# Ledger of designs, part 56: designed miniproteins, single chains, continued (2)

Each design is a single chain, and the fold is of that chain. pLDDT is the mean over its residues in the fold that is shown.

## One batch from the design tools (miniprotein)

Design m5920
Fold by ESMFold2-Fast:
Structure m5920 (fold): chain A 64 residues (1-64)
Amino acid sequence: SLREQLQELVRQLGEELAKRFEEAYENSPSQEEYSERVGEIVRQINTENPTVRRIRELEAQLAR
């Protein structure tokens, strides 16, 4: 179902974000650099990630 596809994509996105945030934390020598890296990750995910685009499409279909 569309709802099951949406739930699976949200789960996958959550796992991807958690991994990228952890890598940013491990590789950032300061809180400022960590915040900048997190901001860049969120920007890239929202503009360039096909999973986020598919989630938005499925949410639009379910809202009908």
Scores: mean pLDDT 79

Design m5921
Fold by ESMFold2-Fast:
Structure m5921 (fold): chain A 76 residues (1-76)
Amino acid sequence: SAEEAIAAAERALREGEELEEEAKKETDPTRYTALYLRAIGLYLEARLLARRALAQAPDDERARALLARADERLGA
């Protein structure tokens, strides 16, 4: 459902943001890269899920906000 996709997108975006903040504290380049790549993967997942939610509920403001946040994190 759209609501399930929204909830999944919210979780993915939050987890990605947490990993990105953790990456900023890393001094080891290998750990930094691993955390950042994981965060990017979660942002891509959040974007996909938000788009799926919008396909089911085009006027959903939460889904639009999630898509915008994911796109901002990905530099789009």
Scores: mean pLDDT 89

Design m5922
Fold by ESMFold2-Fast:
Structure m5922 (fold): chain A 100 residues (1-100)
Amino acid sequence: SNLEKMEKAIEEALKKLKEAKSVEEAFEIATELQEELVKIAEEAEKNGDDESAKVAREAARIVADAQTEAQEYALKGDNEKAMKILIEGLEETLKLVKEK
């Protein structure tokens, strides 16, 4: 299902994010997840799965918002806080998908 695809993508991204060696790598992981969630939303919309599409769009927005907030801290040199924001954003996204 599209929900299972989202859950797996988020779990894999979260694992990679916790193992990331740099804030730059962390942003790349978050960007790739956001793009994958948008692709899942588009496929769900194409197949008439409006419920999964809405969840995927919301998930992509949470990731995008986390990236925006994390970028503010990274620009100040607070890479530790930037990483925590990205991890928390992905954990929130995973919770959203699991509760549907």
Scores: mean pLDDT 89

Design m5923
Fold by ESMFold2-Fast:
Structure m5923 (fold): chain A 98 residues (1-98)
Amino acid sequence: SKELIEKLILLQFRVLVNGGGVTFLRHRIETKGGDREQLIKEVEAIIEDARETKKEAEELYKETKNTDPELAKEAQKIAERAEEVIKEAEKLLEELKK
């Protein structure tokens, strides 16, 4: 359906934004740019949004796996990329918390 395709596109943009946020935060940490407490808060916000993106992608996969296998496959890829973003952000959080 059109609604499911629109949901897929929005989830693709969300995971891209989350990944870019991790890359930018890594750069700020490496260049020692910014307050540690603020950086922790920003990393935690990315983790939370990436977890929500993963959950929505998994629900989209569940809804489409029997009716639209290609859309389901793309939803699964988003969930996998969101998990990668979460893992990278958690590593940054560990570095900031020592």
Scores: mean pLDDT 88

Design m5924
Fold by ESMFold2-Fast:
Structure m5924 (fold): chain A 76 residues (1-76)
Amino acid sequence: HMLSRPPENERLKKLREAVESIDPEEIDRWARIAFTHPDTPEGKEAAEKFSAIVDLILSTAIGNVELAEKALERLK
């Protein structure tokens, strides 16, 4: 439950570490697949992964811990 969660600053630190651990080559690969093959199952999956990474980076940058954690779950 919410009261059992780590403090926001600790959660944000873990999110920043997750963002820093993302391979830029993986981001580029997913973006390329999504843009070149948008109508394929692979392209749709790549688009979702790329969207999730963008959401994670932006939410972490603005300090929206809840949205960033939801984006991180989409990458698993």
Scores: mean pLDDT 77

Design m5925
Fold by ESMFold2-Fast:
Structure m5925 (fold): chain A 72 residues (1-72)
Amino acid sequence: NIEDDIEEILKQIGSESKADFILKIIKPILKHDKLEYKREYAYSSVHFALKIIGEDDTKAYKLEIDELKKQN
């Protein structure tokens, strides 16, 4: 579901703004402490989005994801 939503948003925005939009939407989910936002689900969704927008645009976000994974 969230993966489908991300793909639709990225399709509408275009290439150069994709990384910024991922950070704006997904990063708050990864930092959420409540059980309703499972970190495993958020990590999966972010990795899916990173594959769509390409590695060069997402290197900074990968570092943040790895740090958040350590807190799970």
Scores: mean pLDDT 55

Design m5926
Fold by ESMFold2-Fast:
Structure m5926 (fold): chain A 80 residues (1-80)
Amino acid sequence: MSDSEKLQELFEKEKISSEKQLELADKIHEVIEEGLKNKLSLEEILEKVRELIKKEFPELSEEMIELILKVVEEDYKKSL
């Protein structure tokens, strides 16, 4: 099972709505694009994503945040 699949299972288990999942994905995408435009490192981008989630999605558990960061890191590495 991929980290993306584990993340989807956690979203369902924690009853995070599809609308909330899309909002989260859109905001993460904006942070990644801005980070890439500003030539930030992967580590700096991941830290900004963590800060965004803690600020705007405080309902998400630390376990879910860490899994989201793993998915973001894997997607970034695959795009290289």
Scores: mean pLDDT 77

Design m5927
Fold by ESMFold2-Fast:
Order: sequence, then C-alpha cells, then structure tokens
Structure m5927 (fold): chain A 96 residues (1-96)
Amino acid sequence: MEEKVLEIAKLMGVSEEKAKEYIERAKDPRNPDAPLTAREVAIAVGMLYTDSKDKKKREEALKKVEEFALEQGLTRSQVAAYVTAGAILKIGDELD
C-alpha cells in the first residue's frame, strides 16, 4: 500500500520524505501500527495533489489512484471523496 503512494508521489514530482509524511497524516492516529488501507492511500494522494502545480501530472496521478482503489473494492465516488478529504486536511493543517 505505501509503495503505491510513493509511486504516485514520484510521478507528481513530490519527494519520498513528503510522501511518507502524508502517509502518516492519512493514518488513524488511534491505530498507528495498522497496515495502510486503500482509503488512506487515496487521502495521502489528495495531500500530494496540493503540492503539484502540473495539471497533466495530477491527472495521471488521479487515474493511477482510481485504478488502484477500484481494484481494492472502492467506488469512483469514494476515491474522489477521499482524495478531496486529503487535500482539505493538508490545507487546513497549513492554516493552523
């Protein structure tokens, strides 16, 4: 699961260090040792999305996370919701 976030981060030109930070922020803090879920991958990708200024790279990244999440049993609407939630969480943290 974490490898997928790192792959998408590299595609968007975001560092591995930043990608790992977003993975930790996407996890449930009450269960830090739990394996990363497809929902948390989509949330982390939403955070990565806000660091990319290249529209084409963002579109390619969203396609990759959608394909991955659909294989893991999520719907397209759930992927869109989780990616959006990740973006909002990151923007909110930057304003705090």
Scores: mean pLDDT 77

Design m5928
Fold by ESMFold2-Fast:
Structure m5928 (fold): chain A 79 residues (1-79)
Amino acid sequence: DPLELVERAIEIAERMGNSTMAELLRKLLEKVKELIKEGKYKVAAQMLRSMAVLARNLGLDEIAELLDRAAEILLEKSR
């Protein structure tokens, strides 16, 4: 479940005390849910990958890996 992976990324950000990243990931989760409801899986995957790049640039590799995995699952659903 790609949404479960994003929820796990939020939990990691919260445990790290990174409130800014946790807030960004919660907003991302809300938008990704909306896009999935509209059948826009490729757009949702692109947003997840963009956030994964930001997370990697901040040294948050575990968060980035979860977001990339969620994006891959959504891309499979778009086929």
Scores: mean pLDDT 87

Design m5929
Fold by ESMFold2-Fast:
Structure m5929 (fold): chain A 80 residues (1-80)
Amino acid sequence: SDEEKLAEAEARIDALLAQMGEAVDAADFAAYDAVLQELQAVMDEVGKTLPWDQVQKLMAKVQAGLQELEAKRQQVLAEL
């Protein structure tokens, strides 16, 4: 069902954003970029399989998460 697909997509996105956060904390930007590619692949698949209103909710979640991660990444880079 679409509800099951949405729940699976949210769980995958949350896990990937958490992995990116761990990579930033470790200053492992190669790992960060690799997980970002996986996140982009998940979003491409979501766009093909879910209704647009659900895709918009996931896009908003990803945008908010990526903005926080990029701010954190810039802070870590400034301290190197």
Scores: mean pLDDT 87

Design m5930
Fold by ESMFold2-Fast:
Structure m5930 (fold): chain A 74 residues (1-74)
Amino acid sequence: SPAEEVRRRTEELLREAREKYQQALEQGDIKKAIFIQMYAVSASSTLLLFERGAVSAEEALRELDELDKAIRDI
């Protein structure tokens, strides 16, 4: 279902963000760590807005795709 897809994509993104955050801290890259945290917060907020009916599944998935790209490019 669209709801399952939004939750799955959010969980996947948060796992990737956690791994990159730890790597950034180990490298002493504080700026990178801060940006990763900001993207992780945005992903969690997107899921919350979707679960509360403030955004559609399509809108949530588009936002999560953009956040995934941002995390990969950092």
Scores: mean pLDDT 90

Design m5931
Fold by ESMFold2-Fast:
Structure m5931 (fold): chain A 75 residues (1-75)
Amino acid sequence: EEKAKELFKKALKETVQSLIDRGEPELAGHVVVRALEAAGKEQLAEKVRAEVDSAIAAGDTDRAREILLAAVEEL
């Protein structure tokens, strides 16, 4: 049902924000990439992984958060 999908997206966004706030942006990235792969969005998963890894390597945690939250909306 549409409501279940919206609740899932909300829970995943809350998980991403919580992990990043805890200093775990790499784990937040892994969670979102796995969710995208499970949803059959392999091309988006690959793109998100590359962009998040780049942002983390640059020390840009805010960019990593923005990328991950946008990716969750595509689920």
Scores: mean pLDDT 84

Design m5932
Fold by ESMFold2-Fast:
Structure m5932 (fold): chain A 55 residues (1-55)
Amino acid sequence: SEVDELRALRDQVLAFLDAKIAEATAQGNEDLVAELRRLRDETLAHFDAQIAAAE
């Protein structure tokens, strides 16, 4: 289903961003961590809106 495809894509993108947040955290780059967290939140909100519209 479109909903299942969107959920799978969301999970893949969030996993990528979580890995990048972990890398930035290990490097002590607090500004990059904050920007990546904002991008993650926006990405999650966007996918959740698309999933809701596809239900």
Scores: mean pLDDT 87

Design m5933
Fold by ESMFold2-Fast:
Structure m5933 (fold): chain A 98 residues (1-98)
Amino acid sequence: SEIEKAEEEIKRQFPNLILSEEELRRLAELMVKYKLSPLDLMKAVLAVRLNLGINPTWEEIAGAAKLMKERKLSGEELEEFLATEEGKEELRRLGEES
């Protein structure tokens, strides 16, 4: 499946990343859904961690992935946007819809 292929791509690119099977599956689902590379998805997770907290929720990660795709933001642009109150609110809204 596309999701299983995405899981293998994440493991290949980030072999030292400690993920549960559920976490790996959820990240792979976001990659397929939003057409993101593993690197772009990891940049989205990092942007959320830096601006909203070290332990991001899946809703926050999903919101960031959706925001990155829909607004065509780089990881750096996403990080800058999430530093604003508008960006944090938009991420929360999109995460709840995901």
Scores: mean pLDDT 85

Design m5934
Fold by ESMFold2-Fast:
Structure m5934 (fold): chain A 67 residues (1-67)
Amino acid sequence: MEALEKLAEILAEYGEENVDKLLAELVSKASGDDIVKSQAKIAIELGKILGNEELGKEAAKEILEEG
């Protein structure tokens, strides 16, 4: 499944400036975890913010499985 790719496509629609601000905020919330775990948490939060929580969860699963 290409959930990470679909999440990236939706994120691109937000525009570059909004994406940078969003990612900075999410990275701060994920600090203190290992890299893979932090990336999975960021994917879940991105899905919620973009209005596609299921896509965020699938992307997190792909990250944890190293897909």
Scores: mean pLDDT 68

Design m5935
Fold by ESMFold2-Fast:
Structure m5935 (fold): chain A 88 residues (1-88)
Amino acid sequence: SLTQEIIELAKAGKYDEALQKMEEFGKRVIELAKNDPKEGLAALKEFQEAAAEVVRILTQQGKYDEASRVSKLASEILIKALEVIAKK
């Protein structure tokens, strides 16, 4: 899965690739939320779980700046997805 690929990239020290795939995942979450709120919420949950695990890995490796960037991205995607889902 995309989640597993992102986590493995972070574990392998490929931080830029992990961040790029997380940005792509976030865009997909927003697209799904626009088309189907139920699918959007499910994708958002998976994205947030992936982001939390990546932040944990980065923090344990002392990559605080990278962890901060992932946290910011996760917050931005959460807000955007919920705003889209709230529109009926």
Scores: mean pLDDT 87

Design m5936
Fold by ESMFold2-Fast:
Structure m5936 (fold): chain A 74 residues (1-74)
Amino acid sequence: VKVVIPEDASPETLRLAARIVLQEARKNADKFSEEELAALEEHARIAEDPDASLAERRRAVLAAAGIVVRTLEK
């Protein structure tokens, strides 16, 4: 699955993407380590943080999506 985040993605788009990624992870929690789940929650927090820069929020969404794709593709 390709995960493409537009260069001009709005803060709302990034927040929604992070929430979707976190929901998918929680539905499959048994497939994730405690460390991976903690990292996913941290990335989701950064993605919806209004004090974080757009670049930081975008990186957080990409990192979270990467963890989910790698784990669920096994």
Scores: mean pLDDT 75

Design m5937
Fold by ESMFold2-Fast:
Structure m5937 (fold): chain A 102 residues (1-102)
Amino acid sequence: SLALVAGLLALLAGLLAVRGATNREAVAKGIAGALLGIGAIILAEEGIKKGDKEKLIEGAKTAKAGAEVALEGALLAGNPVAVALARAAIAVAEAAIKLLEA
């Protein structure tokens, strides 16, 4: 599921944004992005297990929100790998939302 992949990428981007971060805002945004990524994974797993399209859409939207916050953290931390992962997570989440809402 693209929603699950987006959640995993958002979680990883958030965690990497925290790694080597020297400012409090980067750490806070990285943690927030990672937590939203975990929430997205849980919602996507429930959507898959129950065949619940609305839960899958909710998971993908949560992953996008988490990835956007993780991107802010990654940019503040100056971590190019975290930035790339956050941008990938946003793209995958947007694709998931578009496919599920079609």
Scores: mean pLDDT 88

Design m5938
Fold by ESMFold2-Fast:
Structure m5938 (fold): chain A 98 residues (1-98)
Amino acid sequence: AQEQIKTLINEALNLSHELLSTARPEDVSKLIGLSLQLIGLEIDLDLGADPLTLVDDLTVVLNAMLELAEKNSIEDAVLKAKELLAKVNELKTELEES
């Protein structure tokens, strides 16, 4: 679980970097805020936070990133955000069944 969540956070950070390179200036501050939230989730993971709480929080961040990708018409980022959301939802189901 911990390594899977860490991988998803790192993939989400990669997505935030792609969005920062292409987004309008007015959306940059929001993207920086989302990147800081992802770093906070990585710290919480290292401190032993509950995995279900972490995947729920990651889902919130990824949904916000998806909205920004759609607003900025960054099609590759939209597809990647949707892929990451699907992976997080699959992991959440696995954690709830365990």
Scores: mean pLDDT 84

Design m5939
Fold by ESMFold2-Fast:
Structure m5939 (fold): chain A 102 residues (1-102)
Amino acid sequence: SIREEALKLIDELRKMLETMNESQQKKAIDLLKKSIEEVLKVANEEAQRIGKFYLKMAEKEKDLRKQIDILLKALEDIVRYGNEEAQKVLLENLKKIIESLK
């Protein structure tokens, strides 16, 4: 299913990000934030609330690794509670993020 594929890619991205340097982490944060903003354009009300909440939390966090964890948690919750259109946009964005960080 789209949900299972998206959750699998989020887990893959999480593992990939564990060994990244500061420059790559900053790039990942930028890409993750843009991905969430793009998803929110098509998301149901619940996923919009989730995405906005985690984006604000990430902006307050100073540790790059913790910012990444917050943003990945946002994606997981959007997949679990979001509508199918949001899940499809997120799945395509995850593929692009993973490719961009290779």
Scores: mean pLDDT 87

Design m5940
Fold by ESMFold2-Fast:
Structure m5940 (fold): chain A 73 residues (1-73)
Amino acid sequence: SVNADMTRAFFAGYFDVPVDSIMKRSPPRYRPIIKISYQIGQETRRGNAVRVQQLSDQMFDEMRREGITWTRS
């Protein structure tokens, strides 16, 4: 599911591993969301809270447009 791919992309970004396989198998409509999830992982590892918040807001806006729901907590 897109939620599972978002989670995998986040951890790929956090652990600084390639996201290519996740991106290639994801439907084109979801690739922006997957890319943002990866970037959130990278910025979380860097401790950049401002960038994490900006990217999270962007991700939830894109998810809302696509009709995707993800458990926040």
Scores: mean pLDDT 78

Design m5941
Fold by ESMFold2-Fast:
Structure m5941 (fold): chain A 76 residues (1-76)
Amino acid sequence: MEVTVTLTVTAPSAERADAVAEAVAAGLAAAGVEHTVERTGPTTYRITFRAESSLTEPVEASATDADGIQVDTRIE
């Protein structure tokens, strides 16, 4: 079984949001994880990927809480 993980990244600026989204996408790509990156607002990105069932490891939890960056994780 697999789950869909959606990460919503909100940053204090468009430049910062872009940099964070790129870093997360690069990390997922390096790990061989299929993902999509979507700009949902001027300072907001949505990153969607599939993960193994029952593992709720947020990829961004340790990397994107600096400098007022907000990360919201949704699993379905």
Scores: mean pLDDT 70

Design m5942
Fold by ESMFold2-Fast:
Structure m5942 (fold): chain A 70 residues (1-70)
Amino acid sequence: MTLDQLLAFVDDYLTGIRSLLEEGRITPEEARELVEMVKSWLGKQVKDPEKLQTAIDHLDKGMEEILKEL
């Protein structure tokens, strides 16, 4: 997986979380749990530590931005 593909995956995941939050289908607490689950999954799948850290940072920043809008 390229870095661009990895970041696109993270963006799609964050878009899904935002939609579920806006629809009231999940709570902010459940959204944080989904972020921690995908971080755990990424850590098992991404062998390059620099790509992994970039993906985690992008995920955390995106989640902060979503939560600030609620």
Scores: mean pLDDT 85

Design m5943
Fold by ESMFold2-Fast:
Structure m5943 (fold): chain A 65 residues (1-65)
Amino acid sequence: SMMAEIERQREELAAFNAEMQAVYDELKAQGKEDEAFAKVAEMQRENRHVFRLQVEAGREAAREL
């Protein structure tokens, strides 16, 4: 079901956003705010690539159904 796939992707995105926020808050609490920004930017770049690949794989799978 396309709806189940979309819901899973939304949950994964929400989990990723929560993880980024936790990493930012932890590093900021340690006085490492510049490192917090750098780490969040790195995580965003990595997740953007992974998300793009997941979307492409989903499209390929949908074409065979």
Scores: mean pLDDT 73

Design m5944
Fold by ESMFold2-Fast:
Structure m5944 (fold): chain A 80 residues (1-80)
Amino acid sequence: MTEEERRERARRIKEELLEAIKKGSEEKKTLEILLEVMERELSEEELEEKIREISEIEGISEESARVGLEAAREVARLIR
């Protein structure tokens, strides 16, 4: 993939994240955690802690949090 394609994908993902988390203060906490995962490379232990934090939000299962954060981490690795 080209750097141009990586930047376009990163921009689309940021827009989707901003749209998904415009809803409420709990979604804002989810965004802050997702952005942290995307901005820096987390250790496995740090990732597990973030998964637990997101799973404490009503309506989010631990499995959904795990899949989402692992996907965000992989995306961050591809665009950095």
Scores: mean pLDDT 69

Design m5945
Fold by ESMFold2-Fast:
Structure m5945 (fold): chain A 68 residues (1-68)
Amino acid sequence: VVIPVPEVINVPCTEEEARSAFLKAALYYQQLGNSEAAVKLIQAGEELIALKQYCEAYEKAKQALKQN
């Protein structure tokens, strides 16, 4: 089974796009059997979103996907 790396596109830094990016990254890690990493990714994303750092959240999601 091939598990594709999710695409994170360059869009305006909004809460919805940041949440979507982290959700895709977390789902990817969960598909790989790493549920702890998936949970930590969602937590980090929610914390950055709470601080209204949507661009930082987006970048974190992209880096997490590249680590795999």
Scores: mean pLDDT 72

Design m5946
Fold by ESMFold2-Fast:
Structure m5946 (fold): chain A 61 residues (1-61)
Amino acid sequence: DREEAAEKLFEELREKAEEAGVPAAEIEEFPEPANKSPEVLKKIEEAREMERLLSQIALAG
């Protein structure tokens, strides 16, 4: 499914970026999906919000 594919894709991109030592600010520039499906876009937005929250918790701890 597109939503599952997008979620896995962003998780893989995040892992690869982190392994390469890319700063969190650049990870925020995740590319948008080509098709821009509203459901996929919402899923991506939620994933990015979760990423922000996790990063903020790590910094606050």
Scores: mean pLDDT 59

Design m5947
Fold by ESMFold2-Fast:
Structure m5947 (fold): chain A 93 residues (1-93)
Amino acid sequence: SRLAELEAEIAALREQLAALEAELADEEALRARAEALLEEYLKVKKIPRESVGEEDRRQFLERARVVLEAAIGLLKAAIDFLEEQIRRLKEEE
């Protein structure tokens, strides 16, 4: 059933949303994501880790927040879109 498929997709997206919202609320998880982003940046640019200071870490922490907030926004939009599709299907004859 198309309805059952859409309901399953919404459930999966809600689980993803809850995980990202939990990560955004968790200072340790945010710092871990920021350190991962910083490590990839240093690897791509071939910059030694000892060349980075507290200001660089602060900037990557803020970048991690912005990325998570953007991902959360996209998931919310996707859930709203699919819920509207379900509403329309339930209104069909």
Scores: mean pLDDT 83

Design m5948
Fold by ESMFold2-Fast:
Structure m5948 (fold): chain A 82 residues (1-82)
Amino acid sequence: SLLEKADRLEELAKQVTDPEAKKLLLEAAESYREAAELLNDPSGDPRRATGLALRGIGLGWQAVLIVEKVDPELAEKIKEAL
């Protein structure tokens, strides 16, 4: 689920030393939480939820590109969480 992905990204962010990559992962997690909230609301816009999930993926991939230069194993775990 998107909430499980958000929780996983927040846990992985604790292992990230680069402050920009950490910020990107936390913003990705927030985007997934917002998407999940919209999907759980019967009046929520599923198109907006999709956009937030895609934003989360994009932010997460930006973090991967930073992390993989220093910690490729952590970057792989982040990819699996996206």
Scores: mean pLDDT 88

Design m5949
Fold by ESMFold2-Fast:
Structure m5949 (fold): chain A 75 residues (1-75)
Amino acid sequence: SPQELANSVRTLVLDSLTRSGVLSPELAREVADRVAKTAYEVSGLPPEEFNEKLALTLERELERARREEQERREA
């Protein structure tokens, strides 16, 4: 189901970001939640298009989170 797919994507992204240690736990959860939301919305796409949309969303949300993490460190 779209919900099961979104949950799997969320877990995978969150686990990956948590292991990397680059982002705070809060920001890692926000990135994972936003990527999972995209996975739910595009769950009906063919695998190639689905993967492309997820990759673009992940890149965008990681860039935003990294900027927020840097701002938090400089504050």
Scores: mean pLDDT 84

Design m5950
Fold by ESMFold2-Fast:
Structure m5950 (fold): chain A 110 residues (1-110)
Amino acid sequence: SMKKKEQELKIKGVSLMFRGMALVVEMDMEGASPELLAQTREVVREMIELAKKLKDDYDKAQLLAMAGRIAKEAGLEDLAREAKRELEPFTSSEDPEVAELARKAIEYIE
């Protein structure tokens, strides 16, 4: 279909969100080992890079919001700040759903 490539990127984004959330849960249960922190850094970086490839502003903001949340919950302050920086332009979006999503995500990351 004409939207097949975009749908594949969205599915990858959802997969990365679930992987990141699972890693945060594992770190909470077992402790934040260097290996789990490294895996979480990789997942969050992949989410931020994937968001840049998405065309839809809502999908971009949602993936960045989740990246920032995972980074904050994992104590990865550098990546949380990067996700926040990438979200800031969306707070002035003409789409009120995108603007609200970005504002709420930034408030959570702060």
Scores: mean pLDDT 89

Design m5951
Fold by ESMFold2-Fast:
Structure m5951 (fold): chain A 58 residues (1-58)
Amino acid sequence: SNAEIEKLIKEVRERMKKRLEEYDKQIAQLNSLPTLTPEQQAQLEDLKRRKEEIEKRL
């Protein structure tokens, strides 16, 4: 039924929002460091990219 599809969409969106919150926490933690290693810089860029992709889908 349409109601079941709407419930599934809502659950998917809530999961995506939770992922955004986790990415924001990781980005904030990396940004709190005085200097970043090359690996940490790559992780920060990857996290920002993943966050942007999810935001475009919400």
Scores: mean pLDDT 86

Design m5952
Fold by ESMFold2-Fast:
Structure m5952 (fold): chain A 67 residues (1-67)
Amino acid sequence: SEELEKTKTEFRLLSLIVEAELLIKKGDIEAAQKQVDEAEKIIKENPDLPKSLKDQVDKIKEQVKKA
């Protein structure tokens, strides 16, 4: 179903966000950037994702840029 696929996409995106945050905390900025790149690709392919998830990815992207 559309709802199931959307839920799966949201969970995948959340997993990438959590992994990126952990990598930033460890100082592995290059690996964190790769997680952000994958998350941005998912957002580009899924424009109907909740704004809250897009905002979380933007926040992580900004943290990676400042590290």
Scores: mean pLDDT 84

Design m5953
Fold by ESMFold2-Fast:
Structure m5953 (fold): chain A 75 residues (1-75)
Amino acid sequence: MEEEAKKAAEKAIEEELNAEIEGVIFGKPQEVDGKLLIGVLALVRRDGELFLAAALVEVDKEGKATIKKLILLPA
């Protein structure tokens, strides 16, 4: 479950940013009202440039990921 949730969160971020993740760090998933809230810090490459993406992703019991917050900073 946790690994599937992390994979879903990573996929959601890649799709939202239309970018490849070069590296990722996951925070400890927190269960809230039957859903998992996962903090994600990802190094992403867009058009040859590196960015640091900080995201909060909610994953439900069916594995559906929803990005609650996403901040992109130049690396």
Scores: mean pLDDT 81

Design m5954
Fold by ESMFold2-Fast:
Structure m5954 (fold): chain A 89 residues (1-89)
Amino acid sequence: SVDLKASISTEKVNGQVVVTVSAESPTDGMLTLQLHDLDTGRTTFVASGYSKTLTGSLTLPNESRTYQGRAHDLDTGKSVTSEPVTVES
């Protein structure tokens, strides 16, 4: 069976960092995406929606940071995290 999955990617654009968080769910339930800054411990909302696949992006300052995506399925209560990604300024 397919489990809830989260992924993360980063791209440097015009002196900023675009961080993209994606999730895939085996259900068509409500998904919420968050971005965790592992250096500061802060969590930011990215996106929410009813979909088997959900993607959202944030444009952030170009700083040396390690980010992690999180996906939460509101129907099942299950959460998963992506692999961490490190950005070098």
Scores: mean pLDDT 84

